# Designs tried in a protein design run: designed miniproteins, single chains, continued (5). Part 59

Each design is a single chain, and the fold is of that chain. pLDDT is the mean over its residues in the fold that is shown.

## One batch from the design tools (miniprotein)

Design m18171
Fold by ESMFold2-Fast:
Structure m18171 (fold): chain A 81 residues (1-81)
Amino acid sequence: MDREKILRTIGLILRAIGYMEELRRLKPVDPELAERALAEIEALLKEALEALKAGDYEKAVELAERAARVGEEAIARIRAL
């Protein structure tokens, strides 16, 4: 089942990267919120990659899910302003 967790982690990382691109586009609307979200996503993605490297696939999925959630929530908040 490690293959499924690895693929899910990769999919979540790609989703988080997509949200990072959108946050960079939205930065002029709320630069402080966008910058904080980008920094948090980068930190979570770094931890997810380290977890993958260590073979901790469950932790890697959790961290990648958190990164994607941070991006989604930040975009929703900026768009609601």
Scores: mean pLDDT 86

Design m18172
Fold by ESMFold2-Fast:
Structure m18172 (fold): chain A 58 residues (1-58)
Amino acid sequence: SMENVIKGLEEAIKSGNKATALAAVKEAQEVLKSLGLEPVPKDTSPEEALKILKEIKE
């Protein structure tokens, strides 16, 4: 699930569509919450959120 979330966010950022990238960040937040992990701050950019998710996976 985390791998799919990371991939989805990476593709959303690559698309250049801001709404899609923001939606992907919100999806990542829900996955983190479901896993009992600390959520990414609400003002985090999609690029920063992607970096944080990759760190959590490692």
Scores: mean pLDDT 75

Design m18173
Fold by ESMFold2-Fast:
Structure m18173 (fold): chain A 74 residues (1-74)
Amino acid sequence: SEIDALLERARAALEAGDAEAAVAALEEATRLALKQLEEEAAKSDEKKKAELEKQKELLRKHSEELIARIRALG
């Protein structure tokens, strides 16, 4: 998948010591994943919408934490 390819790119960039490339790939992967969750929420019932909204918030939080850690390595 496109998300998997972006995550592999981020991992390769980290191994190469390129923190900026790793952050860029991770930000794009997160944006794409959030878009997929938003699209799924739009066609879901109320219970599933609430669960997907929690997943979106958790994904944003984890992505922000990981980006901060990657930047701290530079």
Scores: mean pLDDT 84

Design m18174
Fold by ESMFold2-Fast:
Structure m18174 (fold): chain A 100 residues (1-100)
Amino acid sequence: MSEEVKEAEARVKENPDNYGYWLELGNEYLAEGEYEKALEYYEKALELDPDNYVAWINLGIAYEKLGELEKALEYLEKALELDPDSEVAKSLKEEVEKKL
């Protein structure tokens, strides 16, 4: 486990109600290829802030990395419901659709 993951885990432990720290922890695990752990922590961020469009995008990315393409599309559609003009969410959705 990297120092960055350890520091992110410490921040979450001290501040469990801060959705940004759960997002950070999810991002660190996503970067290390620990996709199931990343999903777990992104879901925690969304429990605290369900309108967090970035967390919905990152769930879509993590599910795509796991090969769960239908779930990836579902979460990217949720991101687009919150921000219909998101070029990032549109581009990721098109990428996932090409793999189906």
Scores: mean pLDDT 85

Design m18175
Fold by ESMFold2-Fast:
Structure m18175 (fold): chain A 86 residues (1-86)
Amino acid sequence: DEEKAKELLEKAKGGIRLAEEEAERLDELFPPEVAEVLRRALERVKELLEKAAEAAEKGDVEEAEKYIEEAEEVLREAGKEVEKLL
């Protein structure tokens, strides 16, 4: 499904852009310990979304969805880790 692949590609690219934007604000918003956890999570999310974008460009909808889900899981785990530090 070409339409679905294009939708996933746009979602992945949007997520990469958002992750880069959020990373720029971490040092001002959070203590160094929390900022470091979130920075590592955002870097990993970006890597996973780059793989999702590559899969979507090849028309591999299932692989693209898998990488997007893995990126979402990374964010959930980072949130739990940050909660333990607060």
Scores: mean pLDDT 83

Design m18176
Fold by ESMFold2-Fast:
Structure m18176 (fold): chain A 92 residues (1-92)
Amino acid sequence: MPSDVEILATLGIITLTIAINDAKRGNFDAAVEGAEISLKIADRLEEAGADPELVQKIRESLQKAIEAAKAGNADEAVKYFEEARDLLHQLA
């Protein structure tokens, strides 16, 4: 049976994959919304007992992705979303 951490990490990976595709298409408002949902998933991961240092790195990458997306920088937004997704794969 997958743990609550594994389930939440998998939901985060799916959410960020959609946000990456939105950023690549220039749909920055949707990409920001996906990142904000992923920040809420990060809060739930910490509550479920995920490594707090790893969760902090996920939050930092997501915040940088949001800033890049709001600036209209698709390449930088995608980079930081992919960094956050890679960190989530360590929990899945």
Scores: mean pLDDT 89

Design m18177
Fold by ESMFold2-Fast:
Structure m18177 (fold): chain A 75 residues (1-75)
Amino acid sequence: DEEEVLRLAERTAERAAELALLGGASEEEAEEARRLVLEAARAWLAGDEEKAEELARRAEELVREPGERAVAALL
C-alpha cells in the first residue's frame, strides 16, 4: 500500500530530523535527513531497491554524525 509506505516514511523522516537536531545538527542537515528518508521510500515504491538502501544509509549517517559530535563535546 503506497499510502501506508508514505505515511510510515513521513513519520520516520520527522524522527530522523528531530534526532539530528538533538545531536546538534543544523536545521539544513536535519532537513536533508528528512528528504533522504522520503526519497528512499519513493525509490522503494518505484522498484529501485538498491537506490532506496543507499538513500536510507545516507540519512542514517546524517543523524549519527551529529550525535557522535555531541557525545564527543560532552566527554
Scores: mean pLDDT 76

Design m18178
Fold by ESMFold2-Fast:
Structure m18178 (fold): chain A 83 residues (1-83)
Amino acid sequence: KEAYLEELRALAEREGAKLITVRGPIELSEEQYRAMVGTYRALAARLRAEGRGLEAIVILEGQADGDEVDERVKAEISEVPAA
């Protein structure tokens, strides 16, 4: 758990992303934490390839909902300058 949380914090610092912590009532499995780290790393890499930056990382310290994570990340990222 702690190693994955540290990886997410380090990624947020490296990418200049906002770090948001959400606590749930049920602890996540190690695989869920690993998936969370992988998701944000993949998203950061994709955004860099597109000339964009990762704007926020949501740390879930409880029940993980991939759709909820994706929705929050998309909301933070979808702020684009006026054309």
Scores: mean pLDDT 64

Design m18179
Fold by ESMFold2-Fast:
Structure m18179 (fold): chain A 78 residues (1-78)
Amino acid sequence: SRLQEASELSRRAVELAKRGTEAAAQLDPEKAAEVARELRYLMTKAIVFAGSNIEEGEKYLKEVEERANALEAALAAS
């Protein structure tokens, strides 16, 4: 259902933003607040669009996922 799809997208956006924020804090504590703000912005856009425009919501989810993955990869290489 559309409600289930929107719920799943929102859950993933929150999870990925949290993971990215945790990785950013370990990589560079001085820049962590700025990175967290950017991830929160993208997460919020994904959630807002999940219920009205799933395609747009998925685009923002993808941006959160790519940023979180890049931060975790950088942390693993540290």
Scores: mean pLDDT 87

Design m18180
Fold by ESMFold2-Fast:
Order: C-alpha cells, then sequence, then structure tokens
Structure m18180 (fold): chain A 111 residues (1-111)
C-alpha cells in the first residue's frame, strides 16, 4: 500500500508539472499550447494506466484509485475546454489549481 501511494504521488507530480507547462505555453502561442496539451494528455493517460494496474494489485483501495482516475480525467477535460474557449493563462492556471487540489485530496484519502 505505501509503495502504491508513493507511485501515485509521483504520477500526480508529473501531471501537475505538465499541466503548468500548458499554462506557460498558452502565454506564448496557440501552437505551443496545443503541443503542451498533447503532452499533458499523454502523461495523464500513463497515470490512468498506472492507477488501473495498482487497482488490480491492491483491490482493497480500488475505489480510491477509481476516484483519482476520475479526478485526472476531469482535469484533462477542463484544460481542453479552457484552451478551446481561449481562456487567459491566468484563468487556465486557476482552473488547474482547483483540479490539482481535488487530485491531492483523493491521494490523501488513499492513506
Amino acid sequence: MEEAVEKLREAFERIRREGYRVTDAAAKSPEEAQRALDEFVRVAGEAVTLLNELAKKYPEIKEEFEKARFAITHAVGRLQAALQAGETPEQIRAALDEEFKRISEEIEKAK
């Protein structure tokens, strides 16, 4: 369990880092924002795969992993919608801060 929680934290830290890169790229150009979003989606997909593997190995905390997976998927959708709507980098960052807070809460519940 402790090892699974640590891997989950590492995966979310990578998602957080790539998410903020989307915000920085949005300040430069729509093309850079799209490339950063594509990488964020890829990293989020890797994290979802890891969560599915951990849920199989630790069925006693499967519900917590499914909630974390939902939070990641929701964050991806929110970021995609924000970029499509042409939101400012400040608005995108605020949306990410809210989504990452939800993800952090789900990780803490898995303890």
Scores: mean pLDDT 78

Design m18181
Fold by ESMFold2-Fast:
Structure m18181 (fold): chain A 70 residues (1-70)
Amino acid sequence: SMKEEALKIVESALEAAKNGAVAAAIRGLEDALKLLPDNKYLKEALEALRAGDIEKAIEHLEKVKEELKK
């Protein structure tokens, strides 16, 4: 499903963000947003990464991960 594909991308982006691989995390979130264009936390995580607020991005990505797991 699109949710399962988005979850895989979000988990990869979360790991990238935790390891300081910000550009990879941004690319992953842009891809996840193509699958879930109305996801509020994905949009907020992407904007946080673009602003350099990695901690806030990780918090939002954890919420997305929990949401996508039902």
Scores: mean pLDDT 84

Design m18182
Fold by ESMFold2-Fast:
Parts: C-alpha cells; sequence; structure tokens
Structure m18182 (fold): chain A 88 residues (1-88)
C-alpha cells in the first residue's frame, strides 16, 4: 500500500472515530520515518481533526506511550505538532 493511500485511510478512520484502525494505519505510516518526519504537520492535522474530543485524547495518549516506549524523535515530533494544533 502506498503512503498516500495510508493517509487517506487514516483520514477515514479519524472521521469514523475508529481508534483501532487509526492506530493500525499510524503504525504502518511510522515504518517510513523520513515520510512521517516530512509530513508530520499534515499527519498531526488529520489525527486532531476529529470532532470527538475523547478520540483525540486517546490518540495523544497512544502516541505519548509510543514516545515513552521507543524514544523515537519522529514520533516525538508528531506528538509536538499535535499538541501545538490543539493549543490554537
Amino acid sequence: MSVHELLEELKEAVENNDFEKAKEILDELLKDKEFVEELSYLIASILVSSKNKEFVEEMIKYIEEKVKETGDEVVKKLLEEMKKLLEE
């Protein structure tokens, strides 16, 4: 599956508040670290675009747990972009 197809699937999962599907797609996207780093703002924007606050909070917690477990700077950058968007 192309990364662009994964972004469209992520958007659909977020629009449907499908947390399990959103996590699955995000994990697949995170296999391409360079792509996620380049598009971190776009991916963050998709993840926080849900009108369901509980969904957004669960996604943030999931990514925070990944940062804690992996120490991955790309995952950390994604989390920082999500938090910035929520402060606007």
Scores: mean pLDDT 81

Design m18183
Fold by ESMFold2-Fast:
Structure m18183 (fold): chain A 85 residues (1-85)
Amino acid sequence: GAAKEAAAKASADALKAALEDSVAEALAQSLYDAVSLADSISMEGAKSAIEGVGEALDKHAKSEELRKAALDTVTKQLTELAAKG
């Protein structure tokens, strides 16, 4: 639905903005697909996705400030989506 697509886009856009150009497009697209194509996002699923995003940011973020901002955005978007069921 529209809420799921909006959360997927916001999460992917935040990740893309924080990551080095060489990996930004591929990792952001992977996150978008994982969220947008899921039938539902459970709280456990959201936590797993957030952990994966954190790992990608730790390896490939442009800066600590962008890493934190992107992780905060993705955490909020996926947690709110999971809470809606």
Scores: mean pLDDT 83

Design m18184
Fold by ESMFold2-Fast:
Structure m18184 (fold): chain A 71 residues (1-71)
Amino acid sequence: SAEEYYEKGLELYRQGRFEEAIEYFEKAIELDPEYLEALINLGKLLAVHGRTEEAQEVGKKARELFPDYSL
């Protein structure tokens, strides 16, 4: 499920396996494109690893899906 992929992404993040964490957050979003927590964590992780353009794209998508939600 999307939740299982998200949980695995968090485990990988705690282990410092950031590229793999990104992959699992992306898999969670593939199953549930409106998974707000996965979108937020993916955007933050992309930004801190210098993938700024991808982070901005994810942030824009999150704002389009959740216009009433502040980051």
Scores: mean pLDDT 82

Design m18185
Fold by ESMFold2-Fast:
Structure m18185 (fold): chain A 77 residues (1-77)
Amino acid sequence: GAALEERLKRLARLLAVEAYRKRLETGEEVELELRHGSLHIRVRTYLDGTAEVEVRDGDLVLRLRYSREEMEELLES
């Protein structure tokens, strides 16, 4: 349902911010994974400052992309 999708998008955003912070600390591309039951979230941040998140929960697949500018705004919030 819509409420589940909104919660998954919020969780994806939090993980993207965490990965982006680790990238800034290390100067390297960072990948994070979260697994819980049927839920699998994969986050990757790139040296150009972009980030990608894939959320899988059973048959549900969400793919989210963030620009460097979007990631920087999320860090300041």
Scores: mean pLDDT 83

Design m18186
Fold by ESMFold2-Fast:
Structure m18186 (fold): chain A 78 residues (1-78)
Amino acid sequence: MEDFEDEVRAGVLMIEAATLINIVKHKKLSKEEIEEILQRLDRLYEEAKTLKNPAARKQVLDFIEEARKIVEEKLKEL
């Protein structure tokens, strides 16, 4: 049950990060809105650190870090 909860948490974190990337790529956002999305990604990153499975943790952390880079690049384009 605990392993299943960890897998579900990893999946939810990946979906949330992907949703934030999609919002940044497809919506016209203000600088302040993009900065809020960066803060949300930082929170997801801290949650990902609590994942028990090392492989899932690394995969989710790597994905959120790439997501953060995409959002930061969009912020620089404004």
Scores: mean pLDDT 82

Design m18187
Fold by ESMFold2-Fast:
Structure m18187 (fold): chain A 72 residues (1-72)
Amino acid sequence: AEAAVKEAVEHANKGIEALEAGDYETAIEHFRKAAEYDPGFLKAEEAAKAGDVEKAIELAEQSVVRLVNRLL
């Protein structure tokens, strides 16, 4: 459980960094990998595919918060 949370958070953070850098392809790949651990990241992947950077970051951050709260 803890290892899965760490993997999801790492991929989510890399996805957010890629979006901020304008690398949407890398962001989509990382959110897809994060979604293997928590399906909430599928919404972030969809927003990234639509080019909605602000929404993709918000959805990814919300999924990270929910996932971390389950670990605590």
Scores: mean pLDDT 80

Design m18188
Fold by ESMFold2-Fast:
Structure m18188 (fold): chain A 58 residues (1-58)
Amino acid sequence: MKEAEEYLEKGKKYFEEGKYLKATSYYGRASELYLKAGDYEKAEEAAKNAGKAYKEAR
């Protein structure tokens, strides 16, 4: 899904900018969209990145 890829890219961009809460939100949305599309591998990848961003936001 193009939407899931866009959210994944935005999450990566915000993570690079140090905006970890925003990155967490975008990665979380990407994971949800990939899960809905049946792409379990990319959903797991996005979820892991959301977790990393959340830890950095602490």
Scores: mean pLDDT 82

Design m18189
Fold by ESMFold2-Fast:
Structure m18189 (fold): chain A 72 residues (1-72)
Amino acid sequence: SAEEAFAEGVRELGEANKHYQSGDLDKAAEEYEKAAEAFRRSAELDPDSPNGQLARRVAEGARKKAEELKAA
């Protein structure tokens, strides 16, 4: 469901942030990618909901962050 995908995105984003804070940039990038995919899926399933709109924005941010970390 959209709600399950959103919850997965939140979990993955939390893991990404923990790895980022610890300096594990490779692990952070992988987890940001997972978060982005989960939020993208949530947004596709329920695009007109407040959570869907938020998920689309967060997915874009997480994807950009993953790309930035991989480029470093």
Scores: mean pLDDT 84

Design m18190
Fold by ESMFold2-Fast:
Structure m18190 (fold): chain A 56 residues (1-56)
Amino acid sequence: DNDELAVRILEQELLEMGVSREKARELAREVARDIAAGVPIEEAFARALKEAEEIL
């Protein structure tokens, strides 16, 4: 599914940014939950990226 693929791509991008494997997976799961709850994918991604920037 496009959403599942997008979440996997986000996890990989977080790893490339220097986010730990554990935290990248955690953020990817948060994005997947947000999308399942009806949050637009762009907004869910923006939240995860902002959180990643704050922990780097």
Scores: mean pLDDT 81

Design m18191
Fold by ESMFold2-Fast:
Structure m18191 (fold): chain A 115 residues (1-115)
Amino acid sequence: DYREKGHQAFLDKDYEKAIEYYEKAIKEEPSAEGYYALGLAYMKLKDYEGAIEALEKAIKLEPSAELYYLLGEAYMKLKDYEEAIKAYEKALKLDPDNTAAKRNLEEARKKLAEL
């Protein structure tokens, strides 16, 4: 099972190998969970553009506050503060109690205002 192999590689901190296995799992059976795992592995490698692409595919299949929060984090790392704000606002619309999303939204707004 490529998903299990990807998960094991992720736990071993071999994120390149995790991506390889998650891509194979997604090719056999696309899922929001598969794309989420792929996005998280890209985040660990600091491949924020790869993370955004994977997370947007996950959101298209099954949107969640967690996916929008992680999308916002990826945009923050790329200093795309306008897109980070939009992602965090969507995360908070789905989960108003997400304290991390509230703090990161305030930080993104502050960063954008400094431009």
Scores: mean pLDDT 90

Design m18192
Fold by ESMFold2-Fast:
Structure m18192 (fold): chain A 79 residues (1-79)
Amino acid sequence: SEEAKLKVLEKMTEAQKYIARGDLEGAIKALEEAVEIAKEANLPEEAIKLLEEAIEALKKGDIKKADELLKKAVEVLNK
């Protein structure tokens, strides 16, 4: 459980680095991997939904919304 949380946070950090570089496709792929890990590890549904919403925001080019959703996902995972 804890190891899975750390792996998801690692993928989220990877996604943030891709966003900073303007590589939204890379960011989306990293977050899709984070969602898969979170679902397999049965992490909180609230965190999974926030990650999925962040992916949809990135697909629309809404970087600000994606950043806000990722910050909320980190908060949920660290509870």
Scores: mean pLDDT 88

Design m18193
Fold by ESMFold2-Fast:
Structure m18193 (fold): chain A 70 residues (1-70)
Amino acid sequence: SEGVRAAIDAIAAQTNPAFAAKALANLSRYLGREDLAKKAEEFTQLANQGKVDEARKGVEEIAAELRKLA
């Protein structure tokens, strides 16, 4: 669980929010949270549309939710 938490923190610290969101989508699927994976894909799209602040907030929210599983 500590290794999963470290991975979440490393992903959330990524400077590219689209990359961070996509990585969290993959981790969410691995942890059985398809709902969080879908949200992460939406934040990836927001980042690609230039809505960087909204995407970063979403990355932090998903990371916080995934930490509860770690």
Scores: mean pLDDT 83

Design m18194
Fold by ESMFold2-Fast:
Structure m18194 (fold): chain A 64 residues (1-64)
Amino acid sequence: SAEEYLAKGEELFRQGQFKEAREYYEKAIELDPNYKKAWENLGKVLEAMGEYEEAKKYYEKAKE
């Protein structure tokens, strides 16, 4: 489920596995494009990776 992918991504993010965390958040969004928390977490992982402009776009998606 989208929630299971989000949970796996959050675990990977806590471990500093940012690339893998991003992949799981993207899978969660693929299953549920209205999953605001997944868009927020995708923004956070991109900030952690230094991709600030891309992070802003995903934060805006989370507010839709």
Scores: mean pLDDT 85

Design m18195
Fold by ESMFold2-Fast:
Structure m18195 (fold): chain A 57 residues (1-57)
Amino acid sequence: DELLEKAKEAEKAGDYKTALEYYGLAIDQAREAGVLSSAEGRELLDRGLELQKKLKE
């Protein structure tokens, strides 16, 4: 998944804002596909929330 790879790349670069944006797009894609409740979808949600906390700090 290109969106997930870009999110990981941004996070690795320390660009948490861009990473969160790409995780958000990946979550939207998972919702559209009806797999947001899957293990992968939940991992995306959890990661997005952790990045939000880092940005708030």
Scores: mean pLDDT 77

Design m18196
Fold by ESMFold2-Fast:
Structure m18196 (fold): chain A 89 residues (1-89)
Amino acid sequence: MEDAQAAAVEERDKIPEEAIKLINEGNEALAEGNYEEALEKYDKAYELAKDIPAAQALIYYLKAKAYEKMGDYEKAKKYREEAEKLLKE
């Protein structure tokens, strides 16, 4: 368990438990139609995952889904592109 590089390959293990809970709460709010609450949860999760590009990409993709459900297709597309950009690093 001293291999920090092996742990980094498991992005799930590097994402703080608090960030995972916030993502789950955001997903629940999104399913209930509480889009503003979902976005706030995702923003908090993003701040906790700032050093984990794959986690940040996941969060941006979830924000894109929230904006799409709100009818803001321009913002949805922008966040999808930001997520793709993070995954290319």
Scores: mean pLDDT 77

Design m18197
Fold by ESMFold2-Fast:
Structure m18197 (fold): chain A 84 residues (1-84)
Amino acid sequence: MKKEEEAQKAIDGGQLAADGLEQGADDIASLSPDDRQAAVDNVLGLVEGLANKAVELSGTQEAKDKADEILQRTREVVDRILAA
C-alpha cells in the first residue's frame, strides 16, 4: 500500500514537473544559452529521478510505461527549448 502511494506520488510529481517546464518553455527559451541549459538539465534530472523511483517502488509494467511516457514528454519539451 505505502509503496504504491509513493510510486503514484513520484508519477504525479514527474507530470507536474513536465507541465511546469512546458508552461515556462517560452521564458526558459529567452534565457542565455548557459542558463537555458542549466534550467532544462535541472528539470530533466528531477523527472528522471522521479520516474526511476516510481518504477523501483511499483515494479509493474504499467508504472514503467507511465514513467517512460513522462520522460519522453519531458525530453520533447527540452528539445524544443534548446532548439529555440
Scores: mean pLDDT 82

Design m18198
Fold by ESMFold2-Fast:
Structure m18198 (fold): chain A 70 residues (1-70)
Amino acid sequence: HMSEEEFDFEVDLALMEIYAAIGKKIKDPKDQEETIERIRKLGNEAAERYPDRAEEIRRHVEDLIEEIKK
């Protein structure tokens, strides 16, 4: 049903969402910022793997970071 490429893309998005969920629970500002940097790195790596979807990935990264900072 789902191609391996599409599955891997969804896994990359899910990993970023997992880090975001953890980031929302972090009370220490330094640890929260480290989690945000991990999400940015994952997003950049995913955008390199899926250049046709790079803009979608970057928007998703920024949305997740905004959710953590709220």
Scores: mean pLDDT 83

Design m18199
Fold by ESMFold2-Fast:
Structure m18199 (fold): chain A 97 residues (1-97)
Amino acid sequence: ASPEILAFAEELAKILSKAPDLEVKLEGNTITLTSKGTPAGELALGRIAVYLSKFPGIKVEVEGNTMTITLLDTQETIDNKEKILKEVEEIVKELIL
């Protein structure tokens, strides 16, 4: 992945790590979120999945309590970076109370 996509993945992972009852793992341009099996973790996973699935440059796969987010190495994905980071941060703030 490009340095720009790797930087985007790092910033997105940092924001997601603030969400309640989620474990976050970053590998290159892939972020893995695992719910701790609580209602708060399940709500967080679901809200994030629905939001990110709106973007064609982001591949979202959900399997049980685990969500895999892959940032595709495209200019469209890079161009949406600021919008996605801001809107995900707002979602996470709503989840914290």
Scores: mean pLDDT 85

Design m18200
Fold by ESMFold2-Fast:
Structure m18200 (fold): chain A 72 residues (1-72)
Amino acid sequence: SAEEAFAQGVKELGKASELLEQGDLEGAADEFDDASDEFERAAELAPDTPLGRLARGMSVGARKRADELRQQ
């Protein structure tokens, strides 16, 4: 479901934050990519809902964070 995909995306963001605290930039970037994929899935499952619109924005943001970390 869209809610399950969104929840998984939030969980992956939490993992990314934990890895950043540990100094694992590559691991954090991978988790941001995973979060982006899950938010993309949530947006596709509920495209015309507040959840889907939020998920689309969060997917873009997570992907940008992953890209920025890989440029460190």
Scores: mean pLDDT 87

Design m18201
Fold by ESMFold2-Fast:
Structure m18201 (fold): chain A 85 residues (1-85)
Amino acid sequence: STLESELAALQATMAEINQNYDTILEHLEQVDPSVAALFQTLVDSANTLLSSRSAAAQNMSTLSLQVGTARLIADKALQEQKNQE
């Protein structure tokens, strides 16, 4: 129950990030290529862990940190794009 709820929340967050991935990455590559590289690594790792329920469950703390960090980067990038119009 708790695990399924936590996994669903992480999957939902990654679905939003994945949907905006190209837009976020294009902005980050122009502003800070180092953050762009970090964002790609975090997203790839989180998506890999989420592709297996057992892997996600065994690595929940790492997965949560990766998804949380990717979300912060994504939110900042999307807000900066809105501010630039």
Scores: mean pLDDT 86

Design m18202
Fold by ESMFold2-Fast:
Structure m18202 (fold): chain A 63 residues (1-63)
Amino acid sequence: MGKELVEKAAEAFKKGDVVEGTRYAIEAARLGYITEEQASAMIDAAVRGGDYEKGAELLKKAA
């Protein structure tokens, strides 16, 4: 679960899979492996892929 969760989030964002990336980022933050600020930064980076709104919905559901 630990660092691998952050790595999976990054890989998902690299592929433009904002939904999966956001889900992994939020889970990593909740487990204390990254901060909420870092999770938000990863999601914001994914906006370049054009699917930021899906990521935002997952962020709300996790919060």
Scores: mean pLDDT 64

Design m18203
Fold by ESMFold2-Fast:
Structure m18203 (fold): chain A 60 residues (1-60)
Amino acid sequence: HMTPEEKLKEFIEKLKARAKELGVSQEEMDELINIYKKKLENAIKNGDESAVRRIERELL
């Protein structure tokens, strides 16, 4: 029932909560998530649709 975007958002939120619980800085976790988002944007700009789908699928 969830869209890929919804699943990605939920996955990211779960990661942030878990990192906080484990004592990992939320800012550090946010930076990691940001890196993946930038990779997605770069793949889109390069026209590499396969890379976009792969990254989204791995994150979900």
Scores: mean pLDDT 65

Design m18204
Fold by ESMFold2-Fast:
Structure m18204 (fold): chain A 67 residues (1-67)
Amino acid sequence: MLRPLTPEQQARFDALRAEYEAQRDEIEKTLKEKVEKGEISPETAKRQIAVERMALDLLAVGEELEL
């Protein structure tokens, strides 16, 4: 079970999570546009999205453990 966060820790966690999700969505959108233009393959875009998602998940776990 997740430990209760202090108000400051909660605000920081929420802000970081929102920023990471926004960045991921922007990268995904950019990669989809590049696929549409034929600049990269769909497979390349899929792998890049998977890497970004994994990095976000690892950062979220690390932040939680550092509470």
Scores: mean pLDDT 71

Design m18205
Fold by ESMFold2-Fast:
Structure m18205 (fold): chain A 57 residues (1-57)
Amino acid sequence: SNAEIKAAMEELVRENLDKSDEEIRELAIELGKEMGLSDVEALAGAHEAVKLKRELL
């Protein structure tokens, strides 16, 4: 579900706060695609993941 994908992305960001923005994008795209997102949706999710990382730091 969308809520499960969002929770998984937030957890990925929190566990990888030491990673670069590019590394977070790559991890988020991979996770999104594994969870059934399209390429466009996975890219959008990666953008939100990088934004969340910046907000948490």
Scores: mean pLDDT 84

Design m18206
Fold by ESMFold2-Fast:
Structure m18206 (fold): chain A 64 residues (1-64)
Amino acid sequence: DLELFIKAVEYALRGDLEKAREAAEKIKNEKYREAALEVIEMAEKGASQDEIRLLALKKYKELT
């Protein structure tokens, strides 16, 4: 689940939102999946790479 969260974040940072969502949908842990989807939603709304990275880092620290 953590590996899929990291993959979803990497795809979101690259602007590959379809692959980011595919990775997130494979996450079985609800907290990891919700965190990934929040990062993807921020990217879909046109947030900067720095904003996406900061949210992802915050979520990662909460999950680990």
Scores: mean pLDDT 83

Design m18207
Fold by ESMFold2-Fast:
Structure m18207 (fold): chain A 72 residues (1-72)
Amino acid sequence: MDEVQRQVRDVVRRVDQVVDRMRSQYSGSVTPDMVSQAMGDMMRDYMSNNVVSDQAVAEGGRYVRRVVNQVR
């Protein structure tokens, strides 16, 4: 449980950091497609370097999808 919660928290933090960086870098030119691709790359990198549980992948993926849908 603690391990899964920690992994979900790490994904949430990484998602928030990527969104903040993209907004700062592209100054209002951030599109859902750009965020989706950046999130996909981040998740792929995270999973390739860490043994991530299926539960954490599902929870983290839900958060990623929510953030992508909120970008306008």
Scores: mean pLDDT 75

